# Ledger of designs, part 19: designed miniproteins, single chains, continued (4)

Each design is a single chain, and the fold is of that chain. pLDDT is the mean over its residues in the fold that is shown.

## One batch from the design tools (miniprotein)

Design m12672
Fold by ESMFold2-Fast:
Structure m12672 (fold): chain A 90 residues (1-90)
Amino acid sequence: MKKPDEKTLEEGQKLFDEYKKRIDSLVEEIEKAAKKNPEKYREYVRQAARLATAFYLEMIGALYEGNVDEMKRIADEGIEQLEKLLEELK
């Protein structure tokens, strides 16, 4: 079973940081868009925060298992879900 070496974790951490930056940016965009719709603000901000948190935890899990490909898959899925949520507010 996988014990990731320090090099694998370092490479994965750089990719994680890039994906986290994109996800954080999308959450911020959702919050800004939701402010224009007071009735939707609470629900959409909560959904965005819950999605981002869940995907961060799954990505960290995959990274610590040394599965960078799974981390990328999780990140791409999270980004797609957040982008769909943002489009619903436009």
Scores: mean pLDDT 81

Design m12673
Fold by ESMFold2-Fast:
Structure m12673 (fold): chain A 94 residues (1-94)
Amino acid sequence: SLEEVLEAARSLDSPTLVEAIERAARGEPISDEEAKAIIQELIDKKVPVEEIEALIALIEASEEISPAQQAQLVAILRKAKVALKYNLPIEDLP
């Protein structure tokens, strides 16, 4: 559910991610600037990769978020996961 997604996102201490999920639920796109801010917040907080994977699963299971918005959020979170797993700065992400 959207509430489970928002609860999980709030636990990661990323306010930009929480707001992006709320906008995505309204069908609003996430800007490149917001995507970079989300990735940087997750890196700075050293969020466990396992918590990002759990959030991705919750987003993909949420019927309140459209497939297009799910894909956008998941792409952002997968980039954050790669950065955290390999200790890469955001500038070196593929």
Scores: mean pLDDT 84

Design m12674
Fold by ESMFold2-Fast:
Structure m12674 (fold): chain A 86 residues (1-86)
Amino acid sequence: MTIIVKAIGVDEKGKQALIAGGQSAEASGGKVTIEVKGDEVIVTAENAGPGGAISMVGGAQEAALGGGELKEKSEGDRHELTVVPK
């Protein structure tokens, strides 16, 4: 399973939650790429196990708690989560 989280306008707490989610996915055997550019964070986890997928979703949800909106798009084995300002 491939899960991608793209977050825009996240605060420091949301950014740390996304990074932690990616690190947990990597520890679960996933191939993780984290890109931070200003207020935008993109975390991609390839071959994530169930625990890694839960960690990625948890990070996205925590980022959205900072006043954002979480949007989800799934196509086969690919899941994309986007956090945008509300």
Scores: mean pLDDT 77

Design m12675
Fold by ESMFold2-Fast:
Structure m12675 (fold): chain A 79 residues (1-79)
Amino acid sequence: SAAEEAALAAIRATLEALLPEHPAAATALLRALDAELAGDLEKAEELLREAAATTPPEVLAAVLGAALEAGRAAAEAAL
């Protein structure tokens, strides 16, 4: 749907914008997003677990939270 496409685009753009501040966390989440979009859910889950294991919890929460909130707002705007 247009809302799903808008949400995914906003999530990607937010993660890309955070690459300078949080390169490891943003890169890991972008890889997980790419796996999810390719339909490789097992690989996406593996990459998310690796991100959680290698990133400070507060950094991962902040980066993921920002991306998900951007996605939510974009989905709402597309409705």
Scores: mean pLDDT 83

Design m12676
Fold by ESMFold2-Fast:
Parts: sequence; C-alpha cells; structure tokens
Structure m12676 (fold): chain A 81 residues (1-81)
Amino acid sequence: SEVSRVLQEVRKALEPRLKQARENAKNEEELRKLEGEAIQQVLDEFRDRLLAAIERAPPTSQLSFDEDIDLSMARMMLASS
C-alpha cells in the first residue's frame, strides 16, 4: 500500500541517524535524547507524505491485516509529532 511504501522510506531515512545516535551517545539518557531527535527530524521530513497516504487509504474494513497495522503505526507516529 501507499502507507507501507512511505513507512519503508521512513525506516530507511531513520536507520543511519539511529546508528549515529548509538555511536555518539555516551550514556543511556543521551542515547534517548539523540534517538528522539532523529525520530522527530525524520517524521517532520515525511509528515506531509504520511498524511497524504493516510487520507488516500481505503476504509479500515477494506484493509488487509498488515495494511491496518501500517496505517495504525503511521497515525501513531503523526500523533507523536
């Protein structure tokens, strides 16, 4: 689905930033801060695309189980932004 494609691109953009956070963090508190910043930056970059994909998604009753999970994840990510 459109939502699943956008989520895959979010994961691809996020992975190198999370790796950098893990390599640069000196302690658990700093790691949580740097990971939070990386997640927020990627969500800000993809917010409009995620919103558009959600709006174009079929009604929940017509979604496969995997598509429903992806749509729920996209909605939760946007709610956290």
Scores: mean pLDDT 76

Design m12677
Fold by ESMFold2-Fast:
Structure m12677 (fold): chain A 71 residues (1-71)
Amino acid sequence: DYVEKAEKYLEKAEEALKAGDGESAQKYAQKALEYALKAIENGDILTGTGLALRAIGILFDAGLKLGKPPK
């Protein structure tokens, strides 16, 4: 189940962000996005879209932790 896989990777990404590990958070969020998009392709459009948006949010947050924000 792609939804289940996306949720599992989102949880790992959120845990990594909470621990300050932006690299792991980015890696897991990227995997979550991949599975969320596959869920959309398989007809779980609403759930998959929500998971994809959350994964994108984590990718932005992880990017900010890895790089110094521009002023």
Scores: mean pLDDT 78

Design m12678
Fold by ESMFold2-Fast:
Formats: structure tokens, C-alpha cells, sequence
Structure m12678 (fold): chain A 94 residues (1-94)
């Protein structure tokens, strides 16, 4: 179980960083100056939400041993990434 959680965490963090880097590149291509602090804050918020999700799995609140639980995990990770990208955009445009 712990080994599986470590893999989920690693993959989630990689997807988060990839999504934020893609958004940064798109903003820079539009001529928007991206503050380093905006990237850092969005990354930290995403990491916090990923840790909270992993705690729910450890507490048995999200049953990743079921097909339904795995689908919910994927959907929740996708939402966390989308929210982090949105936060990054809002901070970069301000």
C-alpha cells in the first residue's frame, strides 16, 4: 500500500509540474511576464492538496482497491491540477 501511494504521489507531482510549466510557456508566448513567485505558490498549493488526498487514501476514506475509487482518485487529481493552473494564471495576470 505505501509503495503504491509513493507511486501515485510521484506521478501526481510530475503531472502538476508539467501542467504548470505548459501554462507558463503559453503565458510567456503571449508576452505575459510570469513572476517566479506565482509559479511557486501554485506549485505549493497543488502539492498541499495532493498530500491531503493521500491522507484520505491512508485513512480509508478513498478506497483505491475498487474500480470506482481509482476513478475518483484520477478525477480528484485532475481537479487539483486544474485548480493549481487557474491559481497560477490569476496570480501571473495580476
Amino acid sequence: MEEGLEKIKKEALEKLEEALEKEKKELEEKGIEVPEEAYKEALEEGKKKIEELLEEIRAGKLPIGSKEGRKELEERLEKIIEEAVKLFREKALK
Scores: mean pLDDT 81

Design m12679
Fold by ESMFold2-Fast:
Structure m12679 (fold): chain A 64 residues (1-64)
Amino acid sequence: SMEERRRQAEEIIRNASAYAREQGLSDEVIEEIRRAGREALERGASPDEIQRILLRKILEALEA
């Protein structure tokens, strides 16, 4: 269901944010990651797509 998909997406966003924090990324970058996840969810992206987007953003931030 759409509700189940939203719950899965929210969990992915929370996990990505927690991982980014654990990796030492700034609060500003973490908020950008959270925003990107919310925007992707609003755009109708699947949980898998949201996970790929957020992991890519985290990896790019860690390489900066």
Scores: mean pLDDT 85

Design m12680
Fold by ESMFold2-Fast:
Structure m12680 (fold): chain A 59 residues (1-59)
Amino acid sequence: GDEKQRRAADLAGARAAILGQEGRLSAEEAKTLAYETAVRRGATEEDARIAAEGAYQGA
């Protein structure tokens, strides 16, 4: 994908991971939020999956 779209996906993953660390989301909920946010921001399915996996690991 475009570098800007990849960056948007990375930010979605990071934000979801932070919510998980704060106890506001489970790791699975953080994964889902990261994926959905990345897709809404125009990320590719691949970049969205990477962001979701990062959120799951970071939560």
Scores: mean pLDDT 80

Design m12681
Fold by ESMFold2-Fast:
Structure m12681 (fold): chain A 82 residues (1-82)
Amino acid sequence: AAALATPSPEVEALYQQALEEIRKAGEVADELGDPEASARVVGLQIRAVGDYLENDVAGLQQTIADLKKLIEELEKRLEERR
């Protein structure tokens, strides 16, 4: 087993950023009313938790980037409905 490291301040900060992006993505998905969009948000939330538990800074950075991309995609879909 890999030695369990105490989460670094960087990992904790990135995880908090991921949680904020998850919240934003969830709100946009809810406004869109698309169950597939909501499922994608849940998948990224599970991934963020895994990255945090593994102290994976690069993984959290990638998960945050994927969340921001998803938010942009979902916001564009909402704009197309206007």
Scores: mean pLDDT 82

Design m12682
Fold by ESMFold2-Fast:
Structure m12682 (fold): chain A 62 residues (1-62)
Amino acid sequence: GERAALQLLVREGGVPEEVAREAVRLVKEGRYDEAIELLVREGGLSREQAEGAVRLIEQFLK
């Protein structure tokens, strides 16, 4: 669920909660590249970490 995706980003990724919520919204909309760019620029993740995070978010939203 969405809550698990948010907890992954905030607690394990160190992503600010507002950025995490926007990243989850972008993934829900199928805007994966934009979610990756957001997590890199504002979430403090590397591109590899952001790509992995987006894959896990997608899996939690199924």
Scores: mean pLDDT 85

Design m12683
Fold by ESMFold2-Fast:
Structure m12683 (fold): chain A 58 residues (1-58)
Amino acid sequence: GMADIESLREKAKEYEKEAERLLKENPDDPEARLKAEILFGVARLLEGVAALLEKRLK
């Protein structure tokens, strides 16, 4: 439903914020950078799923 779509978008924003915080706290750590890249990737997937679900409901 629409509530599920909103939940996915909220989770995407949470992962983006976590990735940004991780990079800020560990700017010179290559493992932190990789983890942040993974989190940004997950956020994009969640936004993509939300967009797909929204199109199917219309």
Scores: mean pLDDT 82

Design m12684
Fold by ESMFold2-Fast:
Structure m12684 (fold): chain A 58 residues (1-58)
Amino acid sequence: MNVTAEQLKSVEPLAAEHGLTILGMDGDTILLASKEPVDPAVIAEIERLSGAKVRVFY
């Protein structure tokens, strides 16, 4: 299942609130960047809201 542009837009406010940069998407996965370790609960919330998997780069 591929992530849609609308799903990415729904995640943008939450990502920005937690200092995450959206790098893009790869198939069913949203790619994020962070300088610090992210709370697993934040990752779970992004996955829940988007319906997509999340991968974080540090």
Scores: mean pLDDT 75

Design m12685
Fold by ESMFold2-Fast:
Structure m12685 (fold): chain A 56 residues (1-56)
Amino acid sequence: SAEEAAEAALEAGRRTPGAGGVQALVGAHEAREALARGDEEGAERSGRAGIAAARG
């Protein structure tokens, strides 16, 4: 879900050092803001992008 993707991105950002971790935190923040607007699809995309940044 969008909420789960946002939380996963935040957790990945906290565990990942360097630029990948910073980008994951940015993705988590954008996902949380999208959720606040009711944009669940945007939140899921931003959260998943953050997770991918932490892995790459």
Scores: mean pLDDT 83

Design m12686
Fold by ESMFold2-Fast:
Structure m12686 (fold): chain A 61 residues (1-61)
Amino acid sequence: MLERVHELKARLIEAARAGDLEAVRRYAAELIALDPESVPDTIEFLRRAGLDEAAAILEEL
């Protein structure tokens, strides 16, 4: 379980860096369904990294 959460976070961040907002939405939805407790930490990471658009997508879902 924990390994899948790490993989989803990594892919979400990579998609965000690439500007692939559709991929961000897909990975974010999976992360929310699998481990909602990790979502606030992921949003904080994205904002600190300057990936505000991806962070907003997670907050909107």
Scores: mean pLDDT 80

Design m12687
Fold by ESMFold2-Fast:
Structure m12687 (fold): chain A 55 residues (1-55)
Amino acid sequence: SKEERINSKIDEVLRLIAEGKVEQARKLIAELKKSPDPRDQAAADFLEAWLEREL
């Protein structure tokens, strides 16, 4: 499903952050922001705001 796809992408970003690969995580977030899918854009906005708060 689309929800499962979004959750998989979010998990990948969170895994990169946990591994200290913040720049790679930011690149994935940037790719999600450029997606025409509003769900990808919403996920990117959430992850970006979370990173700005925690880092």
Scores: mean pLDDT 76

Design m12688
Fold by ESMFold2-Fast:
Structure m12688 (fold): chain A 78 residues (1-78)
Amino acid sequence: MEEAEKAFEEGARHAREGLRAEEEGDLQTAIEHYEKAIEAFEKAAELARKAGDEGLARMAEWAKRQVEERLREVKEKL
């Protein structure tokens, strides 16, 4: 449980850093952070399922999809 929450927090941190880079016009840095956020949320979903936390697993999967959409939008601007 704690490991899944830490992975989710890591994903949220990278997503925030990606958004900041995007706001600053640093699209390459935004892409790097969004990719790391996706990896972290995927890890969070896996760990949450192993812990039996289906709620956290669904939240992580939803957050991953949101970041994937933002990543797609950023790549379209390159």
Scores: mean pLDDT 86

Design m12689
Fold by ESMFold2-Fast:
Structure m12689 (fold): chain A 65 residues (1-65)
Amino acid sequence: MEEVTVTVTVKSPSKDKNVAIVRAANAAIQALEDKGAEVTDVEVLSIKETPEGYEVTVRATGLKK
């Protein structure tokens, strides 16, 4: 199996940090699945508060055939 990593940054207008994290994690998972990889790990790299809400960077790691 080949290891694939994807790092995504999502800007969320939500004032709820947990909602922003979940949205970023889901985006990273979807990006991995679109590459044909099965998700093995999801890591939050950074959370930045912005005037609009939150900007969250997430790294997802997966394995594909």
Scores: mean pLDDT 82

Design m12690
Fold by ESMFold2-Fast:
Structure m12690 (fold): chain A 66 residues (1-66)
Amino acid sequence: MEYLVTLHGSEEERQAIVEELRADPRVTLEQLGERVYRLTLSGPVEQQIGIVLRLIGDPNVEVKLL
């Protein structure tokens, strides 16, 4: 599945989220703009749902299905 991810908050908060996502081997993260990333998830659907729920629950993150 592919998602458009927009990051809000401070540079430190945004970098922490980027580092967390890039540490997960199921995540491919491509920077499209200063605060905008294309997120590609691989692996089992249950694990993908877990990542999406983590992002949706974050007030500094907007997620849109592509």
Scores: mean pLDDT 83

Design m12691
Fold by ESMFold2-Fast:
Structure m12691 (fold): chain A 65 residues (1-65)
Amino acid sequence: GKIEKAYEEAKKRLKALKDAGTKSLNRYQVEILANELAEKFGISVEQAKEALVEAAKEVGIEIVE
């Protein structure tokens, strides 16, 4: 479904950031990415944030406030 596609896109984007040397994302970066995913896939910003948090956990990027 749309949420699963958003999750796969989040994983691809976060893996690219990790490969470029990114180890963590701050809350503002998460908000920007979540809004972009929500718009692209037609899901809520909350659903996009949940997908980003799970993707970050899987690819090994920390989310910091």
Scores: mean pLDDT 85

Design m12692
Fold by ESMFold2-Fast:
Structure m12692 (fold): chain A 80 residues (1-80)
Amino acid sequence: SMEEEIERLTKLIESAAFSILEVDARYNKWSEEQLEKAKEVAREEARRLSEELVAKKELSATALWRAVAEAVQRALEVAR
């Protein structure tokens, strides 16, 4: 179903974004609270972007890469 595809993409984008944010947090000495706040934003963005990708049928490696980059960027704006 479309919902199952959205859930699959959401988990994929979330996992990739979280890994990038965790590396940034460790190397740039973020607080635990900053990282958790960034992860919350990344999770919300992952869901939004997954819904958008499925609705537009833009399912490619490039589209997924851009979605991960956008989720990370929005998360960083909150926990910089």
Scores: mean pLDDT 87

Design m12693
Fold by ESMFold2-Fast:
Structure m12693 (fold): chain A 74 residues (1-74)
Amino acid sequence: SASEKAAKEAAAKRGQEVIDRLEEEFERAANGEHPNPEIVELAQKYKEENDPDARAETYLLIMREEAERRERLG
C-alpha cells in the first residue's frame, strides 16, 4: 500500500542519516577532533593501517558514547 511504502522510505531515510552522522564523527575522530581519546586512537589506526575491523570498533564506540551521553542528559 502507499502508506507502507511511505513508512519504508521514511525508515530508509532515517537509517541513512544515522550512517552519515557516524561517518562524519569518524572523520572528525581521525583528524584528532573527538573528546574521547579511545575513539581518536582507533580512527587514526584505521586511517593509517586501512583496517576495517578498527573502523567497525570505532563506530561501535561512537554509538556507545552517544547512548551513554543521552542517559546522562535524560
Scores: mean pLDDT 75

Design m12694
Fold by ESMFold2-Fast:
Structure m12694 (fold): chain A 56 residues (1-56)
Amino acid sequence: SALEEARRLLEEARAETDARRVMELLMQVGKLLQQLDPESRAELAEEAGRLFAEHS
């Protein structure tokens, strides 16, 4: 499901050390968020935003 794929990509992004690769993974997560219910979207968007801030 889109939710499971988004969670896998976020887990991969947390383990990634290359900032460019993290940003690529976060862009993929962003596309999947459009397919999620509002609650799941908000939760995962918060985690994605946190990772983005760490690599900015």
Scores: mean pLDDT 81

Design m12695
Fold by ESMFold2-Fast:
Structure m12695 (fold): chain A 68 residues (1-68)
Amino acid sequence: SLEFSLKLLEIEKLMKEEGIDEEIIKKIIEELKKKKPKVEEIPALLKELMKKEGIDEEIIEKILKKME
């Protein structure tokens, strides 16, 4: 959906602003596209995927707050 595509663009922008490696960003975005979560499920899934990639909890919380 358009809403989902716009949310993915927002997430990519926020991750780039925090200096996350582009290959890690691509991997996370691809997993989100694969799982096709509901918009309300995106924050929880994004948190899980970022933790799996070893991204610091402080950075994760900052990104999630900016998505609200």
Scores: mean pLDDT 83

Design m12696
Fold by ESMFold2-Fast:
Structure m12696 (fold): chain A 70 residues (1-70)
Amino acid sequence: MSEEEKEELKKKAQELIKKATQLVDVDPALAQKYADEVEKIAEEIGDPNDTAQSLLLMGASVIKRAIARK
């Protein structure tokens, strides 16, 4: 996977986090689906030393916890 491909995947995952955050109160099922997609993207990047990947995983975790607390 190229560095450009990784950057595009990170941007896509960030947009999914943004959308999921807005959907937590409106459509928690769709928010959960987007959080799952973010986790899958982070796994495909597969670089545990990448700060951006860690932030994506943290974002997905926060969304899933917010849904679970409702």
Scores: mean pLDDT 77

Design m12697
Fold by ESMFold2-Fast:
Structure m12697 (fold): chain A 63 residues (1-63)
Amino acid sequence: SRAELYVQLAILHSLLGRPALAEEYGRLATEAGATGQTSEAALPKVVRAEDKEALARELEEQL
């Protein structure tokens, strides 16, 4: 769902050190119907920053 994509994007940008983008995607997730607290458990396991950026771009394409 769109809400799920926003949750994943919020967490990814938080992990990449982009708090403003993380906060904005978190707000969009709530507006799209996400309920409760978001957590890193919602993300696929991704360790490297380059892979996190690639995943963020992929998720943004699905919006």
Scores: mean pLDDT 71

Design m12698
Fold by ESMFold2-Fast:
Structure m12698 (fold): chain A 74 residues (1-74)
Amino acid sequence: APNQKVTGIGVAGNLPHATVAHLDVAQRLLVVAAETDRWLGLDPSGARKAARDLYDLMKAAGITPAVTEEEIEA
């Protein structure tokens, strides 16, 4: 059947609310890491890419991320 139950890092389309909360925290931490790298004069691209990939994964799983797309691109 044409269906996807798992995408990316093993995220399913219907996740427990605790898992969603953990993903929101992880997403925020990646944005904070990218901003910290930028402010320290380091390359933030790795953390930014990870934040983008997690954003896309959460959207694909039907989750609305707490972090906005513009926050990731800043």
Scores: mean pLDDT 71

Design m12699
Fold by ESMFold2-Fast:
Structure m12699 (fold): chain A 74 residues (1-74)
Amino acid sequence: KEEEQKLILRLIGLELRIIGLEFELELLEEKLKENPDLSEEEKEKLKKEIEEIKKEIKELEKEIEELREELKKL
């Protein structure tokens, strides 16, 4: 049960981090969409930040699936 609890707590932590990143992603996408006065450099910077966050979310989702598989084996 202690190992199960540790895996559950780690899963919760990763899920909360994804929620935070998804919220940040939404804010950045709204900035890109709703601000007509953005320079080309600012648009490219926002696009790069959006892609980096999307990459981090995918990596965290993979880690969550690995932990879920470990939890199922307990």
Scores: mean pLDDT 83

Design m12700
Fold by ESMFold2-Fast:
Structure m12700 (fold): chain A 58 residues (1-58)
Amino acid sequence: SMDDQLAATRAVREAVASSTDPEEVGELVRRRLLEAGVDEDFAERVATVVRQGLAASS
């Protein structure tokens, strides 16, 4: 949903502002999305994509 996409965008922005480690950023994204009430499978997929993207950019 659009709300899930907005939550993902905010979670990613906040996580990358807090850490530069791909694993830590991924964990922060997953946790923030779960706290926002987003589906666990969606939260895990977003966290995985963010971790992979940051690792590839290092």
Scores: mean pLDDT 80

Design m12702
Fold by ESMFold2-Fast:
Structure m12702 (fold): chain A 80 residues (1-80)
Amino acid sequence: SDELLELMQKLSLLLRELSLKDPELGELGKKLAEAINAGNVEEAKKILREIIELLREKFPDDPLAKETIKVLEEIIKLLE
C-alpha cells in the first residue's frame, strides 16, 4: 500500500538520523530490511517492536525518538 511505503520511507530517514547517535539502531534497521526482503512479516513486526523498546529505553526524552515510535506503531498496525 502507498501508506505503508510512505511510512517505511519516513522510518528509514528517521532511523538513519538516530543511528548517528546509536549504531545499534543501524543494526536493527539492517535486520528489518532483511526480514522485509525475505517476506517474513512476523520477524519484521518483532524487530519493529524491538526498535520501539530500544528508543523508549535509550532516548526517552528525544522528540525525534517519540516521532519515530509513532511511525513504528502505525507500520505495525498496517501489518495487521
Scores: mean pLDDT 85

Design m12703
Fold by ESMFold2-Fast:
Structure m12703 (fold): chain A 100 residues (1-100)
Amino acid sequence: SKQRVARLLTALGIAVAAIDLAKSLGDEEGYRQALETAKRLIDELVEEAKKLSPDVQREALEMAVRIVKDHPELLAALRESVAGDPELQAWVDEAIAKAK
């Protein structure tokens, strides 16, 4: 649902904030847990977005790119999550280029 996608995007933003905080504090375990949570949220987001209209899919992926743009490991996870779907991959690559 669109509401579930919105909640997953919010949770992804919180996970990114947790990654940044853990790095700042030298919390290696917290960093690892937050990174794993963010990667899981990306996979869930892509799967939920695929069930919705193309316009909502594109908007959700553009928002996800904006949230994770400063985290190379999360950008890689997002690219991997859309691998095998050329249209979603193209939208993610376009959003990454635009975010520069």
Scores: mean pLDDT 86

Design m12704
Fold by ESMFold2-Fast:
Structure m12704 (fold): chain A 64 residues (1-64)
Amino acid sequence: GKVLYEALYDFAATTPDELTVKKGDIVEVLDEGSGFWAKVKNLNTGETGLVPKAAFKYAFKKIK
């Protein structure tokens, strides 16, 4: 099944590869990778990009 998280805070991409997310947006983890970044899709905007894996410990709530 899909791995889904809800954003608890707003944050804006600072580079072209990063994903902008607003509080309440639902994101799907597409690839956790082996490094610092996870590839995710924002289901509210349809955009795909990178977020820091550390953000999933404090800035996202797992919903599935």
Scores: mean pLDDT 80

Design m12705
Fold by ESMFold2-Fast:
Structure m12705 (fold): chain A 58 residues (1-58)
Amino acid sequence: SREVWLEEALKRPWMSREEAQRQLDVYEAALRSRERHPSRPEESFFDEATGREVTLRP
């Protein structure tokens, strides 16, 4: 998914490598935040982008 998205983005002349990687990094940051709490997927996690604690809602 990530690799396929990058390859498709780089095929698009309107998207630079830096912009594509920036957008991918944002997506990966969200995935990493979720993986940081594999033991407690329901608990709150710290959102480093906003500096706030986010509570997961079912």
Scores: mean pLDDT 60

Design m12706
Fold by ESMFold2-Fast:
Structure m12706 (fold): chain A 82 residues (1-82)
Amino acid sequence: KEKEELIKKANEYYQKGVEALKNGDFETAVKYFEKAIEYYEKVDKNSINLANAYALLGIAYRKLGDEEKAREYFKKAQEIVK
């Protein structure tokens, strides 16, 4: 139950982040993806969902002009994908 609730919350924040990213609200996208990552990490630090959340957080930071942060999160995503 607890694990399922954490995944559900992570997915909700992930979806909100994706919507914000598509709407050009990159600051809001960052906040939602950060929350999604917090919940995914509590469940499994090597999940594809966590890797995807890191990749999208990297895209959001790149859109904000923070290329250094973008590179850090893309690296985190790659480390999970095998």
Scores: mean pLDDT 85

Design m12707
Fold by ESMFold2-Fast:
Structure m12707 (fold): chain A 61 residues (1-61)
Amino acid sequence: LDELRARRDALRAELTALVNEYFAKVQAGELTPEERAAMEKRIFDVGQELLATEQAIAAAE
């Protein structure tokens, strides 16, 4: 359970950092369409892993 909570906290921090970086780069006009798609995929993948981890914690509580 503590391992799942540590993973959740790490994933939340990673997702927040990725989302902030993505919006900053979009606003600055610094992303190619390919770079934008790659960042959106990474945000999606981290978000899915976070959701799965939160569901595992809820099932254990």
Scores: mean pLDDT 83

Design m12708
Fold by ESMFold2-Fast:
Structure m12708 (fold): chain A 82 residues (1-82)
Amino acid sequence: SPEEIAEKVRLAAVEAYAKNKEKLSEEDIEYLSKVMQEVLRLVLEGKLQEAIELVEEAIKKTENEAVKEILKAVLKVIKEES
């Protein structure tokens, strides 16, 4: 279900965040929060392809490898459920 996919996405993001927290600025955290809000909305609406595209664009727009790692963990979950 969309709710189960959203929960898997949340758990992947939290796990990757915990591993990378010390490498993130306040601006990085704000960026991730905005991206994650939009990703979760798309996932809950069943728009998995749009969620994939959003995460891929978000990865391209950041130069922080820790941010990329968190977003790639999220992307992997969405792709596995698509």
Scores: mean pLDDT 89

Design m12709
Fold by ESMFold2-Fast:
Structure m12709 (fold): chain A 82 residues (1-82)
Amino acid sequence: KVIELLIEALKLREEARKIASDPNVTLEQARKAIELENKARELHKKAFELDPEKYQQALDTIAELKKKGKPFDEIVEELKKL
């Protein structure tokens, strides 16, 4: 459940990033990006409250993979193995 919450949070943040990076973004789309970021933060909070150790393990894994330059899809696949 912790890993599922964090994968969902990563997907929400990736969608928010895509919306925010559009030079023709509308006010409605900008609002949606903010809502996605807020949902991602709530999922992180729930994941931490469910299992702080598993949460930290997952964050360490994400940080290591990002340091190695791994793309979003590979990070998600590695998290599924936890």
Scores: mean pLDDT 85

Design m12710
Fold by ESMFold2-Fast:
Structure m12710 (fold): chain A 55 residues (1-55)
Amino acid sequence: SRIRQLLEEEVRLTMEMIGLAVRLLIDPEDEEARRRLEELAAESNRIGAELQALL
């Protein structure tokens, strides 16, 4: 199911984003973590839009 696949991807992205957010709390100057978090946020928004289109 495409919906199941998108939900599984969203869970994975959310867990990775939480880890990056924790890294930024410890080291706010971690530019790599900030850029990666921005990339994952954009990907999460894309997945959310696709899920809304399917529901």
Scores: mean pLDDT 86

